# Designs tried in a protein design run: designed miniproteins, single chains, continued (3). Part 42

Each design is a single chain, and the fold is of that chain. pLDDT is the mean over its residues in the fold that is shown.

## One batch from the design tools (miniprotein)

Design m9432
Fold by ESMFold2-Fast:
Formats: sequence, structure tokens, C-alpha cells
Structure m9432 (fold): chain A 67 residues (1-67)
Amino acid sequence: ASEETKEKAYEDALAALLRTPRENLLAAPQDMVVDLLAHELVKRYGLSREEARELAERALREALEQL
């Protein structure tokens, strides 16, 4: 995917995580959150599973640092 597509996918993933209540985000297994986000990024942006997973992991790390 293009760099623009990857950055947009990252921004959408991060925004979704930041809109999730802190208690719900912390209660979920991190691997499950990453898998669900990666699936949505593949579906919405046509990213490879590898690219989607890397962006999902990066977004989750950033969201947890902001909490």
C-alpha cells in the first residue's frame, strides 16, 4: 500500500482505540485487539495482513501510552 494509505489506516486505528473506554481497552487481551484492528484495516484499506498488523500494533502502543 502507499505511504498515504498506511498513515490514514494508522490514524483511523488510533482514533478508534482512543474512542474506546479505557476500562474496555485494558480488559481486552492485546493480541485480540491487534487481530481485530488488523482485520478491519485489511478490509477497509486493502492492506496486507503484515502491514495491517504492524499498524495495529503501533496504534495500540500509542493509545496505551496516551492513557
Scores: mean pLDDT 81

Design m9433
Fold by ESMFold2-Fast:
Structure m9433 (fold): chain A 96 residues (1-96)
Amino acid sequence: MREKIQVVVDGMVHGKDTPEAREAGKWLEENYTEEEIEELVEEELLASDEKLHQLLLLKHLAARLGREELGRRAADLDPEALRAEIARLLAELEAL
């Protein structure tokens, strides 16, 4: 499980469409629901301090809360603003 999530996350973060990422994604879709996959990706991204992982996490959380426009603007945020938005989205999820 985790190794397949890591391959998919690396592919998403770096914009790589590798055979390994596609195979891992297909395996996850066959064994987990879309919601479960989203949660596993979120957990892997939360464990990382890397900017690209934080960008992907913001987009993921924004989509989960129905804020796709915020996700599209994530790349325009500086690191401080990116961290602040992630913290805000996590607080909104915890309040639900």
Scores: mean pLDDT 72

Design m9434
Fold by ESMFold2-Fast:
Structure m9434 (fold): chain A 117 residues (1-117)
Amino acid sequence: MEEALLEEAARAVADWLADAFRAGGSAARAVALPVGTPLERVREAARALLEEVGVPGAVGIAASGVRATDDAIEVDVAIARRQADGVTSEEHGPALADRADPSRLLGVDFEAVTPVA
């Protein structure tokens, strides 16, 4: 039961981020990974999706459910983006979804892992 909530939250977060990037004019692809996928694998998946898109302004997004609390679902997110100058930027960090409505994003705390170009 909790695993299904974590999977739903990861999918919702990934789709929300992809839709936000697409609204900004980027070619974005997103994937939800199995619950408990290590962050380094989430980052690898985001880079793989970026490479599959293969165009300037491309974005790859990957998310994996971490755990549920009474109020929130914690999701690990990685974003890989190809900037207009051809430089790849990466961000990762936790996102929180509402446990009562996993499609509702409560917050994100993303850290840049490469300089934003």
Scores: mean pLDDT 78

Design m9435
Fold by ESMFold2-Fast:
Structure m9435 (fold): chain A 97 residues (1-97)
Amino acid sequence: MEEAKKKLKEYLIKELKFSEENAEKIVELLEEIFKAQAEKSGVNDEELYKKYLELFKEELEKLQKELKLDEEEIVKILELIKRIPEIGVDAVDAEWK
C-alpha cells in the first residue's frame, strides 16, 4: 500500500504536473474510497487497493493524453469518483453476490 501510494504520487507530480499538495489530497481521497470498498467486499484491502491504483493511473494518463486536461479538471473528476461508494458498490464490483 505505501509503495503504491508513493508511485501514484510520483506519477501525479511528474507526468500530470500536479502540485505536491494536490497530489497528496488525491492519494488520500483514493485511499478512503478503496478502504470503504474493501470493507464491503471482504477482500484483502492491500490487493484491492493496488489493483484500483493501477487502473486509476491508466485512466488518468488516457484522459490527460486524449482530452488534454489540466490539473484543475482532473481534480474535479476525482471529487466525483470519491462518491462511488455512495452511488452503488454493486455496480463497481463485477462479482455480484
Scores: mean pLDDT 58

Design m9436
Fold by ESMFold2-Fast:
Structure m9436 (fold): chain A 68 residues (1-68)
Amino acid sequence: GAARIAAAVKALVEALGLSEAQAELAVDIVLTDPALSDDALAAEIARVTGLSEAQARQAVAIVRKHLG
């Protein structure tokens, strides 16, 4: 729900120093196809946001923690 999405965005900004726009994109990518592997989601996040692979992997973990 909206509260879990807001919590995930906040966690990404606070933990990884992402812009709100980068955090929102990371959440949207994971929600669009949650069945993709963490590696595939991280690669897409890195491509779209310009984050490092390591930061993108951390972003996937944070989003999954808050959204399932």
Scores: mean pLDDT 84

Design m9437
Fold by ESMFold2-Fast:
Structure m9437 (fold): chain A 85 residues (1-85)
Amino acid sequence: SAAERRAVVREALSYMGAAVASFPDSEELREAYRRFVEAARAGDWGAAAEAVRTAAKISEELGAHELARLLYGLADRLRALAEEE
């Protein structure tokens, strides 16, 4: 539903924003955040899912394991939305 899409996008923005704030020197996290915003604005849920998944992987490599787990879950939810018409 549109409401669920909006909720997932808001949660992804919140957690990706938290990742960028926690690791301000990570250009890769800032790039993933920017790609997510661009993809979400375009309605490209596949690209949005990949951007969140990239942020999850980087967060995990930086030691933010709980944040990474939440971001992986959001990426999976966005990927499911990408498979819907």
Scores: mean pLDDT 85

Design m9438
Fold by ESMFold2-Fast:
Structure m9438 (fold): chain A 94 residues (1-94)
Amino acid sequence: MIEEDIKLAEELYEKLPVEEAKKYFIENTELGKLVERAAELREKLKSAPEELQEELQKKADELEKEIEKEKLPDEEVIERVEKFIKEMEEKLKE
């Protein structure tokens, strides 16, 4: 669900014809900001230890299941995803 939405938003961001349009998307949508941060995290995760990658993937799967189970409003989904991304960023700093 969230991963599919992030992937679709990421593909949309890449298809924007000009740099100004990409900046507008990031600045004017919370989803755009999350997509940029998620892309940066995916790049950092590729160089992280396998154990950390597996731990973070399990936490992502758990978050997705909780969101699906609770049927949260879009705003709360965005807040939980942002919190998760922030926690991953802190862990990747060591």
Scores: mean pLDDT 63

Design m9439
Fold by ESMFold2-Fast:
Structure m9439 (fold): chain A 76 residues (1-76)
Amino acid sequence: MQQLIDDLNNASVDQRRDAVISTYNSGRFHINMGDYDGARQQIDQLQRMADLARSQGDDDIADLARRYVDDLTRMM
């Protein structure tokens, strides 16, 4: 988890958006498998990604990540 955040700190905007989408898809996969602990880890990761994006001025990516947190939480 820490390594992904460190990598994203130096990534392009497109790479950060792709990472957010990938994390969301992973969260959906865990929910579909009944692995709510795994889903919770992906939600926590999305929250950290949103905070990082906001700190970097990537408001669109931060808003996307927060929306994905809400979507996954509603599915649990």
Scores: mean pLDDT 82

Design m9440
Fold by ESMFold2-Fast:
Structure m9440 (fold): chain A 68 residues (1-68)
Amino acid sequence: SPEEEVQKIVDETKKKVEELKAKGAPRSEIEDVVFDGLEKVVTLGNKHNVPQEVLAQAVQELRDLLFE
């Protein structure tokens, strides 16, 4: 389902960010990965009319990766 695809993007983005942090990657690389994930979530959600609650949660989880 589109909701499952949104969650998959969130989970994959979180894992990628954790890997980059473990490697000591620059903040800019972490930001690029998070922004790519956000773009994918918003694009998929709008195209498939994913519930706003699901999109809001996914966006917040991705944003939290930048503020931790």
Scores: mean pLDDT 84

Design m9441
Fold by ESMFold2-Fast:
Structure m9441 (fold): chain A 104 residues (1-104)
Amino acid sequence: SVLEKIEKLIDEYVKRTTELLKKKDYLGVLEASLEAAKEALKILEENPNPSKEAKRAVVVLLASIGADIMHVYIETDGKLSEEQKKIIDEVQKLVAEIEKLLLE
């Protein structure tokens, strides 16, 4: 089901970002956020009528991604590389597309 796919994606994402944050691998955290956002969009595009429970699980994933990006901003004192800024911009664009699919 869509719910099971999103729940698995959340579990894998949280495990990966927890280890990357411990290592202070902030580029890795942002790359993991990008890959998770891409996979969530793909799951929703392949399954256009997700259940409300699956939609709520997607919201939990987006909240986790947002929290991790904020963590990177705080830990770097906002001193992000151009590569990190580019990844954040791409993640934000994907999040907007995901939110559109959840509301339409």
Scores: mean pLDDT 91

Design m9442
Fold by ESMFold2-Fast:
Structure m9442 (fold): chain A 87 residues (1-87)
Amino acid sequence: SSMAERKEKGRREVEEGVEESIALLNEMFSLIDNVATLSEEEKRELAEAAARVLGIPVEEALKRIEAGDATVVRIGRAELLRRRAAA
């Protein structure tokens, strides 16, 4: 049996729901931080995907992504993942 799993289980019993909420919030911030490390071509591809879902110009989506709009980043990534799953 996993020693790490036993520790995590005890932690969750003490702090029910709190750790999961914090992890989700950290994941959202991580999404924004990861955008800063993307190449211009990768940002453009992400912006194109988000723009198509939102019905906005690609240039506007790109500017929002560069400004750290987590919602636009999430939408773009979800669309790219859906395209890859469909291929």
Scores: mean pLDDT 65

Design m9443
Fold by ESMFold2-Fast:
Formats: C-alpha cells, structure tokens, sequence
Structure m9443 (fold): chain A 95 residues (1-95)
C-alpha cells in the first residue's frame, strides 16, 4: 500500500489534466484513510512515520490544487505550507 500511494503521488505531481488530478486525489485520499485505519488497528512506528510523510506530501499537492481552483488564496496557501513544515520539523525532533 505505501508503494502504491508513493506511485500515485508522483503521478499526481506530474499530471496537468484537471480531471485526472481529481481522480488521483480521490484515490490517494482513500488509500491514506485505509492505511491510517490499518495502523490504528496494528500500530507500527516505522509505517506510521511513512504515513505521516505521505500525508504531508499529499496535503501539499492538494493545497496547490485548491489554490489553482480559487478555493484557497495565495496567503492561505503560504500559511498552510509554513504550518506543514513546522509540524514536519516537530515530528522529526520527536522521532
């Protein structure tokens, strides 16, 4: 599952077609939810750290789509990315 999410995120990052991006976004979100549910049932610190990294990457790409679709301002996008980097740094310091 982790490898498939990584493949889909790479395809999403490199895809310019809005319809294909929407489908990839939905598939990535579904797989991330499924992996989170698996880790809640059977906790694994290494897999949890990988999920956190993939979730952060997915959120960054999805925020870019929201900006491009006019659902998010450039200011909101910059604030979101800054907070995401702060959370990444915080988690890295704890792990």
Amino acid sequence: MLEKIEELLEEYENTKDPEKRKKLREEIAALLRELAAELEAAPDPERTARLAELLARGLELMARDALEEGKMSEEEYEEFLAKLEEERARLRALL
Scores: mean pLDDT 77

Design m9444
Fold by ESMFold2-Fast:
Structure m9444 (fold): chain A 86 residues (1-86)
Amino acid sequence: MEELLRRLEEAYRRLVEAVREGAPVEEILALIEEILRLGSELRANPDPEVEKKLEEFAERLEKEEAALLEEAVARVKPLKEALYAA
């Protein structure tokens, strides 16, 4: 569980760097999908200590990197809608 949490934190760090460096939307999408998958796996195996650390991590990201995370999601949303329309 700690290893899975560490991987989630690393994936978020990579996402922030990818957004800052202007990475392709496909790379940003892949990182978001990885984060969602890792978060789902953590929630599927309830561990109160890991859940608390995950909440603390999410609060830090919202406080420190909220704008960059919102930008990453905004870049992916139009692409997803366009792919489904085709």
Scores: mean pLDDT 67

Design m9445
Fold by ESMFold2-Fast:
Parts: C-alpha cells; sequence; structure tokens
Structure m9445 (fold): chain A 92 residues (1-92)
C-alpha cells in the first residue's frame, strides 16, 4: 500500500488525517513508536502500518471500525497489539 512507503512521522500524520485525529495524538504516540522501532528493527518496518494504526486508534479511544477504514486485517491488528504489548514497559 502507499502507506508502507512512508517514514514513521509521515505515516502517523497520514493515518491521523484519514481518521480525523488531532496532532496531539500523533505527538503522544511518536516517541513510544520511535523507541519500539529501535527495539524491533526490521520487524517494525515490516509491520509499521499496522503498528502505527493500532497505536493511534488506541491512543484516540477509537473502535475496531478504524482498522477496517485503514485496510488493516484482524491478523495484522493482532500482531501489532502483540508487538506493542511485549515492549510496552520499554516504550512508555
Amino acid sequence: SELEKLDLRSLLHEIAEKLNLPVGIVLAVYGPLKRLKEILGEEFEKNKVAIASYALTEAAGLNDKAFDKLGISDEEKALAEKLINKHVKEIE
């Protein structure tokens, strides 16, 4: 997808625009996700659209319909949740 070509910052802004989220939500998740990227390396890059979508949706308190709008599958969502929760103590 087009989103997979974006860097983390651009990706977060693009998803936030699609979900009509304020810039404050992007700022809130950017630091933690930058740290997660440093921990996961290539695994982060392979899953960054799902990870960014999960982080923004959870931070904004949105329901699962947001993932449908972004084209994120249930399997991609589950993987993103697992990767974030495994490292939540290191990225908070």
Scores: mean pLDDT 85

Design m9446
Fold by ESMFold2-Fast:
Structure m9446 (fold): chain A 108 residues (1-108)
Amino acid sequence: MEEEEKRREELWKRIEERVKPYEEKVKEASEKVHKLLEEGSEEAKELEEKLKKLAEEAAKAEEEERIELRAEAYEYIAGLDKEEVKRLLLAAKALEEGDLEKAEEYLK
């Protein structure tokens, strides 16, 4: 049904609009992390350790816990709102699975 396709596009647009304020912070954080890793600083070592722990926990965790850990990583690295990042990740996952109702619930 064409209305279903339009609804899906509207939900993706809502995710994009809510992500825009964080795009700059994510870019800045990525540049900082990359520079620190290249320089081999003590700060880079701490970031690697933290990210490794989060990745190990995510590998053992169920899907919902992996989303939580991913949101924590973005909060730690870029100072993003953990709850907002988590909500956006859950909405995107629901849209990937074709669950438009669940995606709408996350984007309220």
Scores: mean pLDDT 74

Design m9447
Fold by ESMFold2-Fast:
Structure m9447 (fold): chain A 81 residues (1-81)
Amino acid sequence: MLSEEELRERALELLREAAREFERQGNLDMAAQARAWVESIEAGRLSMEQLLQALGTVASQLTDPALRARAEALIAEMLAA
């Protein structure tokens, strides 16, 4: 199983990619929210439960199937830990 540190690193990468994807789609509200979550993770201000909620929100709003599948896979890994 991935450590909490590894899960946070993978979530950080995913949220950065999601922010760019939302911006490309014109979903500026979700892009701004994803960037805010990135900043919170980098600052150590986001709990694992809050991170799981953030990833769930992002996955539900993503239209790119590959990025959504990556978000869902990470959520499954976090729930198994």
Scores: mean pLDDT 83

Design m9448
Fold by ESMFold2-Fast:
Structure m9448 (fold): chain A 72 residues (1-72)
Amino acid sequence: PSQEEIDKAVAEIGLAVIAATSKDPKVRELARQALKALREGNYEETIKLLDEIAKLDPEAKSLVENIKKLVR
């Protein structure tokens, strides 16, 4: 796999973790939407949704910033 494919796969895992583990149902829904956008190659929408997740769930902020680096 290319580095871009690996980075995308790692970002998908990070979003799936947020979607599975967040205590806030809104954050879980945003993470599922971000995962769909990422799979569709819509990186601008993915970043926008990641910013909303970080705003609602400060505990996820570090993971969100790491995912943003992978999809830049």
Scores: mean pLDDT 84

Design m9449
Fold by ESMFold2-Fast:
Structure m9449 (fold): chain A 79 residues (1-79)
Amino acid sequence: KERQERGRKRRQELIDQAVKDMEEALKNNDEKKLRIALSTLAYYLEQQNRQETVDKIAELIEKGNLKEAAKVALEAIRS
């Protein structure tokens, strides 16, 4: 609504935290933490109108390829 810039900054802070959580989960093979971080990043990618990327992440999660889903999410967020 007002101060669109504030919402953008807050969203970026949450994205940065989710990226850190996902990288840590990948390092530790923590599937539960990885799923939580993936859900957070997919939400923000959808807010950025990146539906094709969100769909790809969802397909990888359904196939049990959580590590590949994480790579796709990280690549998309970093672009």
Scores: mean pLDDT 77

Design m9450
Fold by ESMFold2-Fast:
Structure m9450 (fold): chain A 68 residues (1-68)
Amino acid sequence: LSKAQQAALLLAADKDGDGKVTRAELTEVARARGITDEATIAALMAAVDKDGDGYIDWAEFAAFVTAA
């Protein structure tokens, strides 16, 4: 996935608009967009979820987007 596609998936996965995304939400959105490869989803989580706690907040997302 391109970085722009990864950012779009993260934004779409934040359904509550509270700035927090779970792995389950990300997986659901990725599958809805035709991405069924769990390794790709796991790689995206690992790239953004720096804590390894399974949650992505807006600070982690912003750091990911700005780290071009």
Scores: mean pLDDT 68

Design m9451
Fold by ESMFold2-Fast:
Structure m9451 (fold): chain A 86 residues (1-86)
Amino acid sequence: MTKEDLEKLIKELEDIIRNTEDNEELVKKVAEVLEKYGYTKAAKAIRELSTTGSASPEDLEALLKLMDELVSYKKGKPVEVTREQR
């Protein structure tokens, strides 16, 4: 997975979140985008959680790892401001 793929994934996820009001449709579109970028286990975890309320530990771990990567990527800029500004 490249930084550019992550940036495109985040952009598509933000567009889906902004343009989708229904939680069921949101989950479906998010899972489809994740699968498109090769996050098949994370996409499976999201679908299973939305339908049964549970997912396999392996699929959940893949989803959590992806979420950690997305959060870390978006936080990169705020962390920079801890040293010097101007």
Scores: mean pLDDT 71

Design m9452
Fold by ESMFold2-Fast:
Structure m9452 (fold): chain A 77 residues (1-77)
Amino acid sequence: SQEEQEREREKEVEERFLKALEESLSKDGTIVTAVDASFEEVQAKARAAPADATIGASAAKNLLAKYEEAKKLLEAE
């Protein structure tokens, strides 16, 4: 029970961090809204995040998937 509560808190912190990072990326026209924005630019910005907000492999994959989906929506305009 106590371990489950700590795991949920860690997930919430990670989700909040990823949401804030995604929102920051969306406001940066060079990375998200630019048609020719590269995957490397998004990844580089994600790596510049604070070390205390560790992005695990799964979280990194989710962030990248969201970026790809956002890019497809922008290109469809």
Scores: mean pLDDT 51

Design m9453
Fold by ESMFold2-Fast:
Structure m9453 (fold): chain A 64 residues (1-64)
Amino acid sequence: MDEEIQRTAEELLRLEQAGDWAGVEAILEGISHSDPQTQQRLLQALRQVGASQAVIDRVESLLK
């Protein structure tokens, strides 16, 4: 696993738990300009850190 992508997934979960969706959106805006493979790695990392399907769906909607 890419350690940077895993840390990003963990940070996104932390921000969501804090209710900081503006912070989540800012990180995802940066990621949305990356290649599709990086975006898929982020979604995989979210699944591996135990994100709920609702969180994953939210992240996908912000990237697409």
Scores: mean pLDDT 76

Design m9454
Fold by ESMFold2-Fast:
Structure m9454 (fold): chain A 96 residues (1-96)
Amino acid sequence: DLERQIELGQEIFDRAAEELRALGLEDALQGLQASLARNEPLVLDVLNAVIQLSETHGVETPVSEMARKVMEEVEKVSAEDRLKKATEEVEKLLNK
């Protein structure tokens, strides 16, 4: 479901942006916004952007840790199943 993938991507982005603002990491927040300056970023695009930002700025946040765990599970499945797996794993972690 494309709409659900966009919704989950936006939720992860919002949580990551809130964490970066709370930490005073304005440069990191701008970097995240720039990386996701795509029309309708999907959940996988947001997860990868959060991980890349965490690595680039040397900052580990709850959302970046969640993103790494989701991507580790996603890498275990075939390319055609990765988007579905990412959606399932994100929903599990967001409901905790």
Scores: mean pLDDT 76

Design m9455
Fold by ESMFold2-Fast:
Structure m9455 (fold): chain A 80 residues (1-80)
Amino acid sequence: DLLEKALELLRRAQEKMTETSKLAVEKGGFPPEAMKYMLEAARHYRRAMEAIYQGKYEEAKRHAELALKYAEKALEIVKK
């Protein structure tokens, strides 16, 4: 339940990070604000994975949600 939700959020976060990176490359690079959000997304992604390995599925879900949120913010900036 919590594990499946965390994994699905991480999958979505990775998709958004990939989409953002591809779009940034097409536009000639990352705006500094988008880069900051991408680094936050990566940090929370790593924290979620660490929590999964420790069996802390509630913590994993929270970090996965934050990874997705920051990835979405980065994408919104790069789209402009």
Scores: mean pLDDT 88

Design m9456
Fold by ESMFold2-Fast:
Formats: structure tokens, sequence, C-alpha cells
Structure m9456 (fold): chain A 82 residues (1-82)
């Protein structure tokens, strides 16, 4: 089945809150979404959901968090087809 890797870079210590600075989605190593324009966490979640649904990907299998600086953090999510 397909595997998606999602990279989210956000302002502050928690990329699930506040302004999202980067949203990248790869499916089986191919970039299907790459957006480096600032967006709200709600807008990022909506866009991510649409991309994953379009590829039949619905199961989260891994979540990694990394603080990049005092003001920036990264979350890497791995999804697969059910």
Amino acid sequence: GKVAVVTVVGEGPDPSRGTILKLEVTVDGEVVLDDSEPMSSEEAAERLGEVLAAHGIDEVVDVKYKQLSDTTSEMTLTFRES
C-alpha cells in the first residue's frame, strides 16, 4: 500500500497550534504537496486531509516531533493505506 510522509513546520514549540510555515506531503517518495507560504493550523489540516483522501491514505502509523529552534518546531507524520 501507499505510504505518505508529512512534514509540518510551525511557529512556536507545538506545530499543531499557531501559524504553519511549511506543509510538505510525499507519497511513496513523490512530492504531492509542497507549500512554504504561512497558513493557519486549520487550513493546513484541511489541505492535508484532502491530499491524503485523494490518495486513499487514512491511517497514521508514526508521529515524530523535533524542536528546530526556540521559535520553530517540526512534526513528521507517517500515514499508510488501511
Scores: mean pLDDT 81

Design m9457
Fold by ESMFold2-Fast:
Structure m9457 (fold): chain A 85 residues (1-85)
Amino acid sequence: MEEKKEEILRLVEELLDAAMGSAVPAVFKLQELERFLKENLDPETAKKYLEEVREAANRIFDAVEQGRYDEAEKIKEELLEKIKK
């Protein structure tokens, strides 16, 4: 589980970093994450991760669009810490 958790953290961080720059690159990173989760986790757990990451990415995109970069960074940090637990 630990190795899979580290890969999930990496993919989520890359996705959230992409979302801070543009929504379009974030879509491709989300597809990569979804594939990894579906191949490595049970469907219910994969769905929970996808829902949380998608929600965070949308919130980051909205914050960046409004020039609220501090809020976007906080959303990223909060999700990454939640996954680490």
Scores: mean pLDDT 77

Design m9458
Fold by ESMFold2-Fast:
Parts: C-alpha cells; structure tokens; sequence
Structure m9458 (fold): chain A 71 residues (1-71)
C-alpha cells in the first residue's frame, strides 16, 4: 500500500539522520541498500517501488548537493 511506501520513506530518513556525519560513499551505500530492499519486497507493487525510488533519488541528490556546497 502507499501507506507502506510512506513508512519506508520515514525509515530511509531515519537511516540518513543516524548517519548524518557519514562519508558521501557511505550515504550512497545506505541509499543503494535501501533501494535493493524495497525492489526485492514481493509485497510492493511496481508503482510503489517506483514511487519510493523517485523519493530516494530526490533526497539523495539534495543531500549530496548540500554537502558539495559546504566543501
């Protein structure tokens, strides 16, 4: 359900907050692992997986842009 997608988005944000001082490489790895978990979940539809991946990519790019601006 879309409610499950919202829960997964919150879990991803929590993983990023716990790792806010992590390297760029570690942040990318966290995103890759979360994407793999979601895409391998047989309970999620193709549409739900796409919605999560779209959100994940958007948030990842925002974080990387903010880190680049501070460097």
Amino acid sequence: SMERVEELKEEFEERLEENKDASEEEIVKIAEEMSQEVNNDPRLSEEEKLEFDRYLLSLLLKILDERAAKA
Scores: mean pLDDT 82

Design m9459
Fold by ESMFold2-Fast:
Structure m9459 (fold): chain A 95 residues (1-95)
Amino acid sequence: MKLSGRQRLYVGQMNLVMQHSLTLARQRGVPQDVLDRIRQAYLEVVDLITDPNASEEEIERKVEELVRLARSTGLEEVEMTAEYVREIARQSYKE
């Protein structure tokens, strides 16, 4: 199924912001295993919001994991990025 133009723009923006936040976190000394977990959780969120068979519960569970991992870094920019991803994910299953 093809994503709408708006959904593609949101996924593109989320990817760029997340990539920037992970680079910042690495530069600020966040351990590589934590960065890898955040990246993996983010990719799983993107997969779920682009899957027409994904449930709201599955999306919320993975988003909460991503937000929790982001908060564990202690970096506001990383937490804000995870919250942005959460907002986009919540909009995806309300349509």
Scores: mean pLDDT 80

Design m9460
Fold by ESMFold2-Fast:
Structure m9460 (fold): chain A 95 residues (1-95)
Amino acid sequence: SALEARRAELLAARPAVEEVAATEPNPDTREAARLVLEGIRAVEAGEMTVEEAEALVAKKLTEKILAKNPDKEPSEIAKEAMERAKEVEERRRKE
């Protein structure tokens, strides 16, 4: 039940994450959104659990952060991308 709710929440976020991945002016946040979107698609296709997709995205973000932003946590970059997606979802809900 809790895992099903988490899965449903991630899948519901897909259109907003797709918009962030396509339009976000910050290249690091845009790349993070693309990685999150890849994870969402894998969960939707039944290829990964939510936990497996989260771990894969965190691993890919860690590699980029170590090269460009060593002071940032992978979870922080993913959180920034999800917060931007939430803003897009709020905007779409009001239109």
Scores: mean pLDDT 73

Design m9461
Fold by ESMFold2-Fast:
Structure m9461 (fold): chain A 79 residues (1-79)
Amino acid sequence: MLSPLERLRERLERIRDEQLARFRAGEVSAAEALRLFAFDAAKAGEETLAENPEVPRSEVDALVQEAVAEAAARLAAEE
């Protein structure tokens, strides 16, 4: 079984890849892709905390922040 943090990481990677695909297809700008990803990433983090209250908020927040930073770097590199 995956830990709650491992499930969150996999979910964040899927959301990121979907937004990158939309950006590459010309459906959204880099700024819009990042904004949409940041929103969905924050929501995924809050849902993880709601379902797993034993997980430290600091660890969830760190994963979300890292995922958003990586998405921003990837979008900037492809723009």
Scores: mean pLDDT 85

Design m9462
Fold by ESMFold2-Fast:
Structure m9462 (fold): chain A 60 residues (1-60)
Amino acid sequence: NQELADEYVRIAERALASGDPTAPALVEIVIGIAKVHLDPEYAEPTIARLEALRAAWEAA
């Protein structure tokens, strides 16, 4: 599950770096996928990281 968690973070980082105004919506979708597909021990830190990435992007 760590490899899958890392892949979700990479997808979110690439989307946010693209400059696409829909990137925050894609990150929200990835958070939803992580909640369903990751075991809780991987889901919690991954979701927190995804939320932090989106918050930092919105603050910029």
Scores: mean pLDDT 81

Design m9463
Fold by ESMFold2-Fast:
Structure m9463 (fold): chain A 76 residues (1-76)
Amino acid sequence: MDKAQKAAREMAREGARAILEGKSPEEAKRIGREAGEKMGAEGQVLVREGADSVTVSASATVGDDIGNDSIRVPRP
């Protein structure tokens, strides 16, 4: 994976982990974005709540590369 794709994956993973730990969607978005920033990426994290699941989606840019990833976790 390029650096942007790796950053998007890490952002989504850290955001999803925050949701599984019982943190709010807003905290998960912040934690995911901070994970991307540590990798030198700029990006956005979106948290979408369903009835039985939460989807954390990340988009990251590193230089000329753009990466996207999404992780679906059960609602805590």
Scores: mean pLDDT 82

Design m9464
Fold by ESMFold2-Fast:
Order: sequence, then C-alpha cells, then structure tokens
Structure m9464 (fold): chain A 85 residues (1-85)
Amino acid sequence: SIEETEELIEKVIKYNEQLIEKIRKMIEEGKIPEDIGERIIKEHEELIKKLEQARKNKSTMEEVYEILREFEERLKEIWEEFKKK
C-alpha cells in the first residue's frame, strides 16, 4: 500500500541520518579511515535523496526495495575494502 511504502521510506531515511552521524563521529575519533567514512556517508546521502524522490514519485514498495538492494551492495563493497586495510 502507499501508506506502507511511505512508512518504510520515512523509517529508512531516519535510520540513515542516524548512521551518517555515527560514521562522522567514528571518523573524528579515528575508528575508521576518513576516505572510507566519507564514501559511506556519500552513499547514505545519495540513498536519502533517492528515497525522497521515490516518495515524490509515489514509487512502489518493489521499487523502494530495489533502491535499498543497490545501496546495500555498494556499502558491502566499501566495508570489504575497509576490512582488507
């Protein structure tokens, strides 16, 4: 339903805003390399932008899940790169 899709979008946006704040603190504390952390932040910012656009376009739940899958794949590649360093 539209309401379920809007609820999912709102929840994911809020969660990603909290993650951006956590990653910024991890960079500041030296717990994560700045280059990796900034790449992660940019991916989360791009996701929020895409989700806001999906909300405006009245996108389907399936389209939102596809956006999330692509985002998760990109994040996985960044985290795997971090683990090798």
Scores: mean pLDDT 84

Design m9465
Fold by ESMFold2-Fast:
Structure m9465 (fold): chain A 107 residues (1-107)
Amino acid sequence: MATDLSPRSRAVAAVTAVLNGDEERARELLKQATPEDIADAVAGLASGHGLTPEQVEEVRKAAREAIEAAQKGDWEKMEEYLSRIRKLAPDEVVEAVRRIAELVKEQ
């Protein structure tokens, strides 16, 4: 259980859980994470893949918008923002954001 983690640390743990296929843990961690915290964690993942600071900032913005669109049930806008991430980042980053958005919708 992750009851003592800060919101930012919780979002990072959620992204890690998604990458490891631990969907149940990811879902629990995402319940208390804001779209901003999730976007920051995704930006960290993108930076780890060698993106420039400018590309990381664009991925952060697109990830935040994708998560907010998913929370509103706007799948068309979510896919638009995922398409923007796909132009800048590897498929692993895109897949992580898509899976997080799907888990956020289920809450």
Scores: mean pLDDT 80

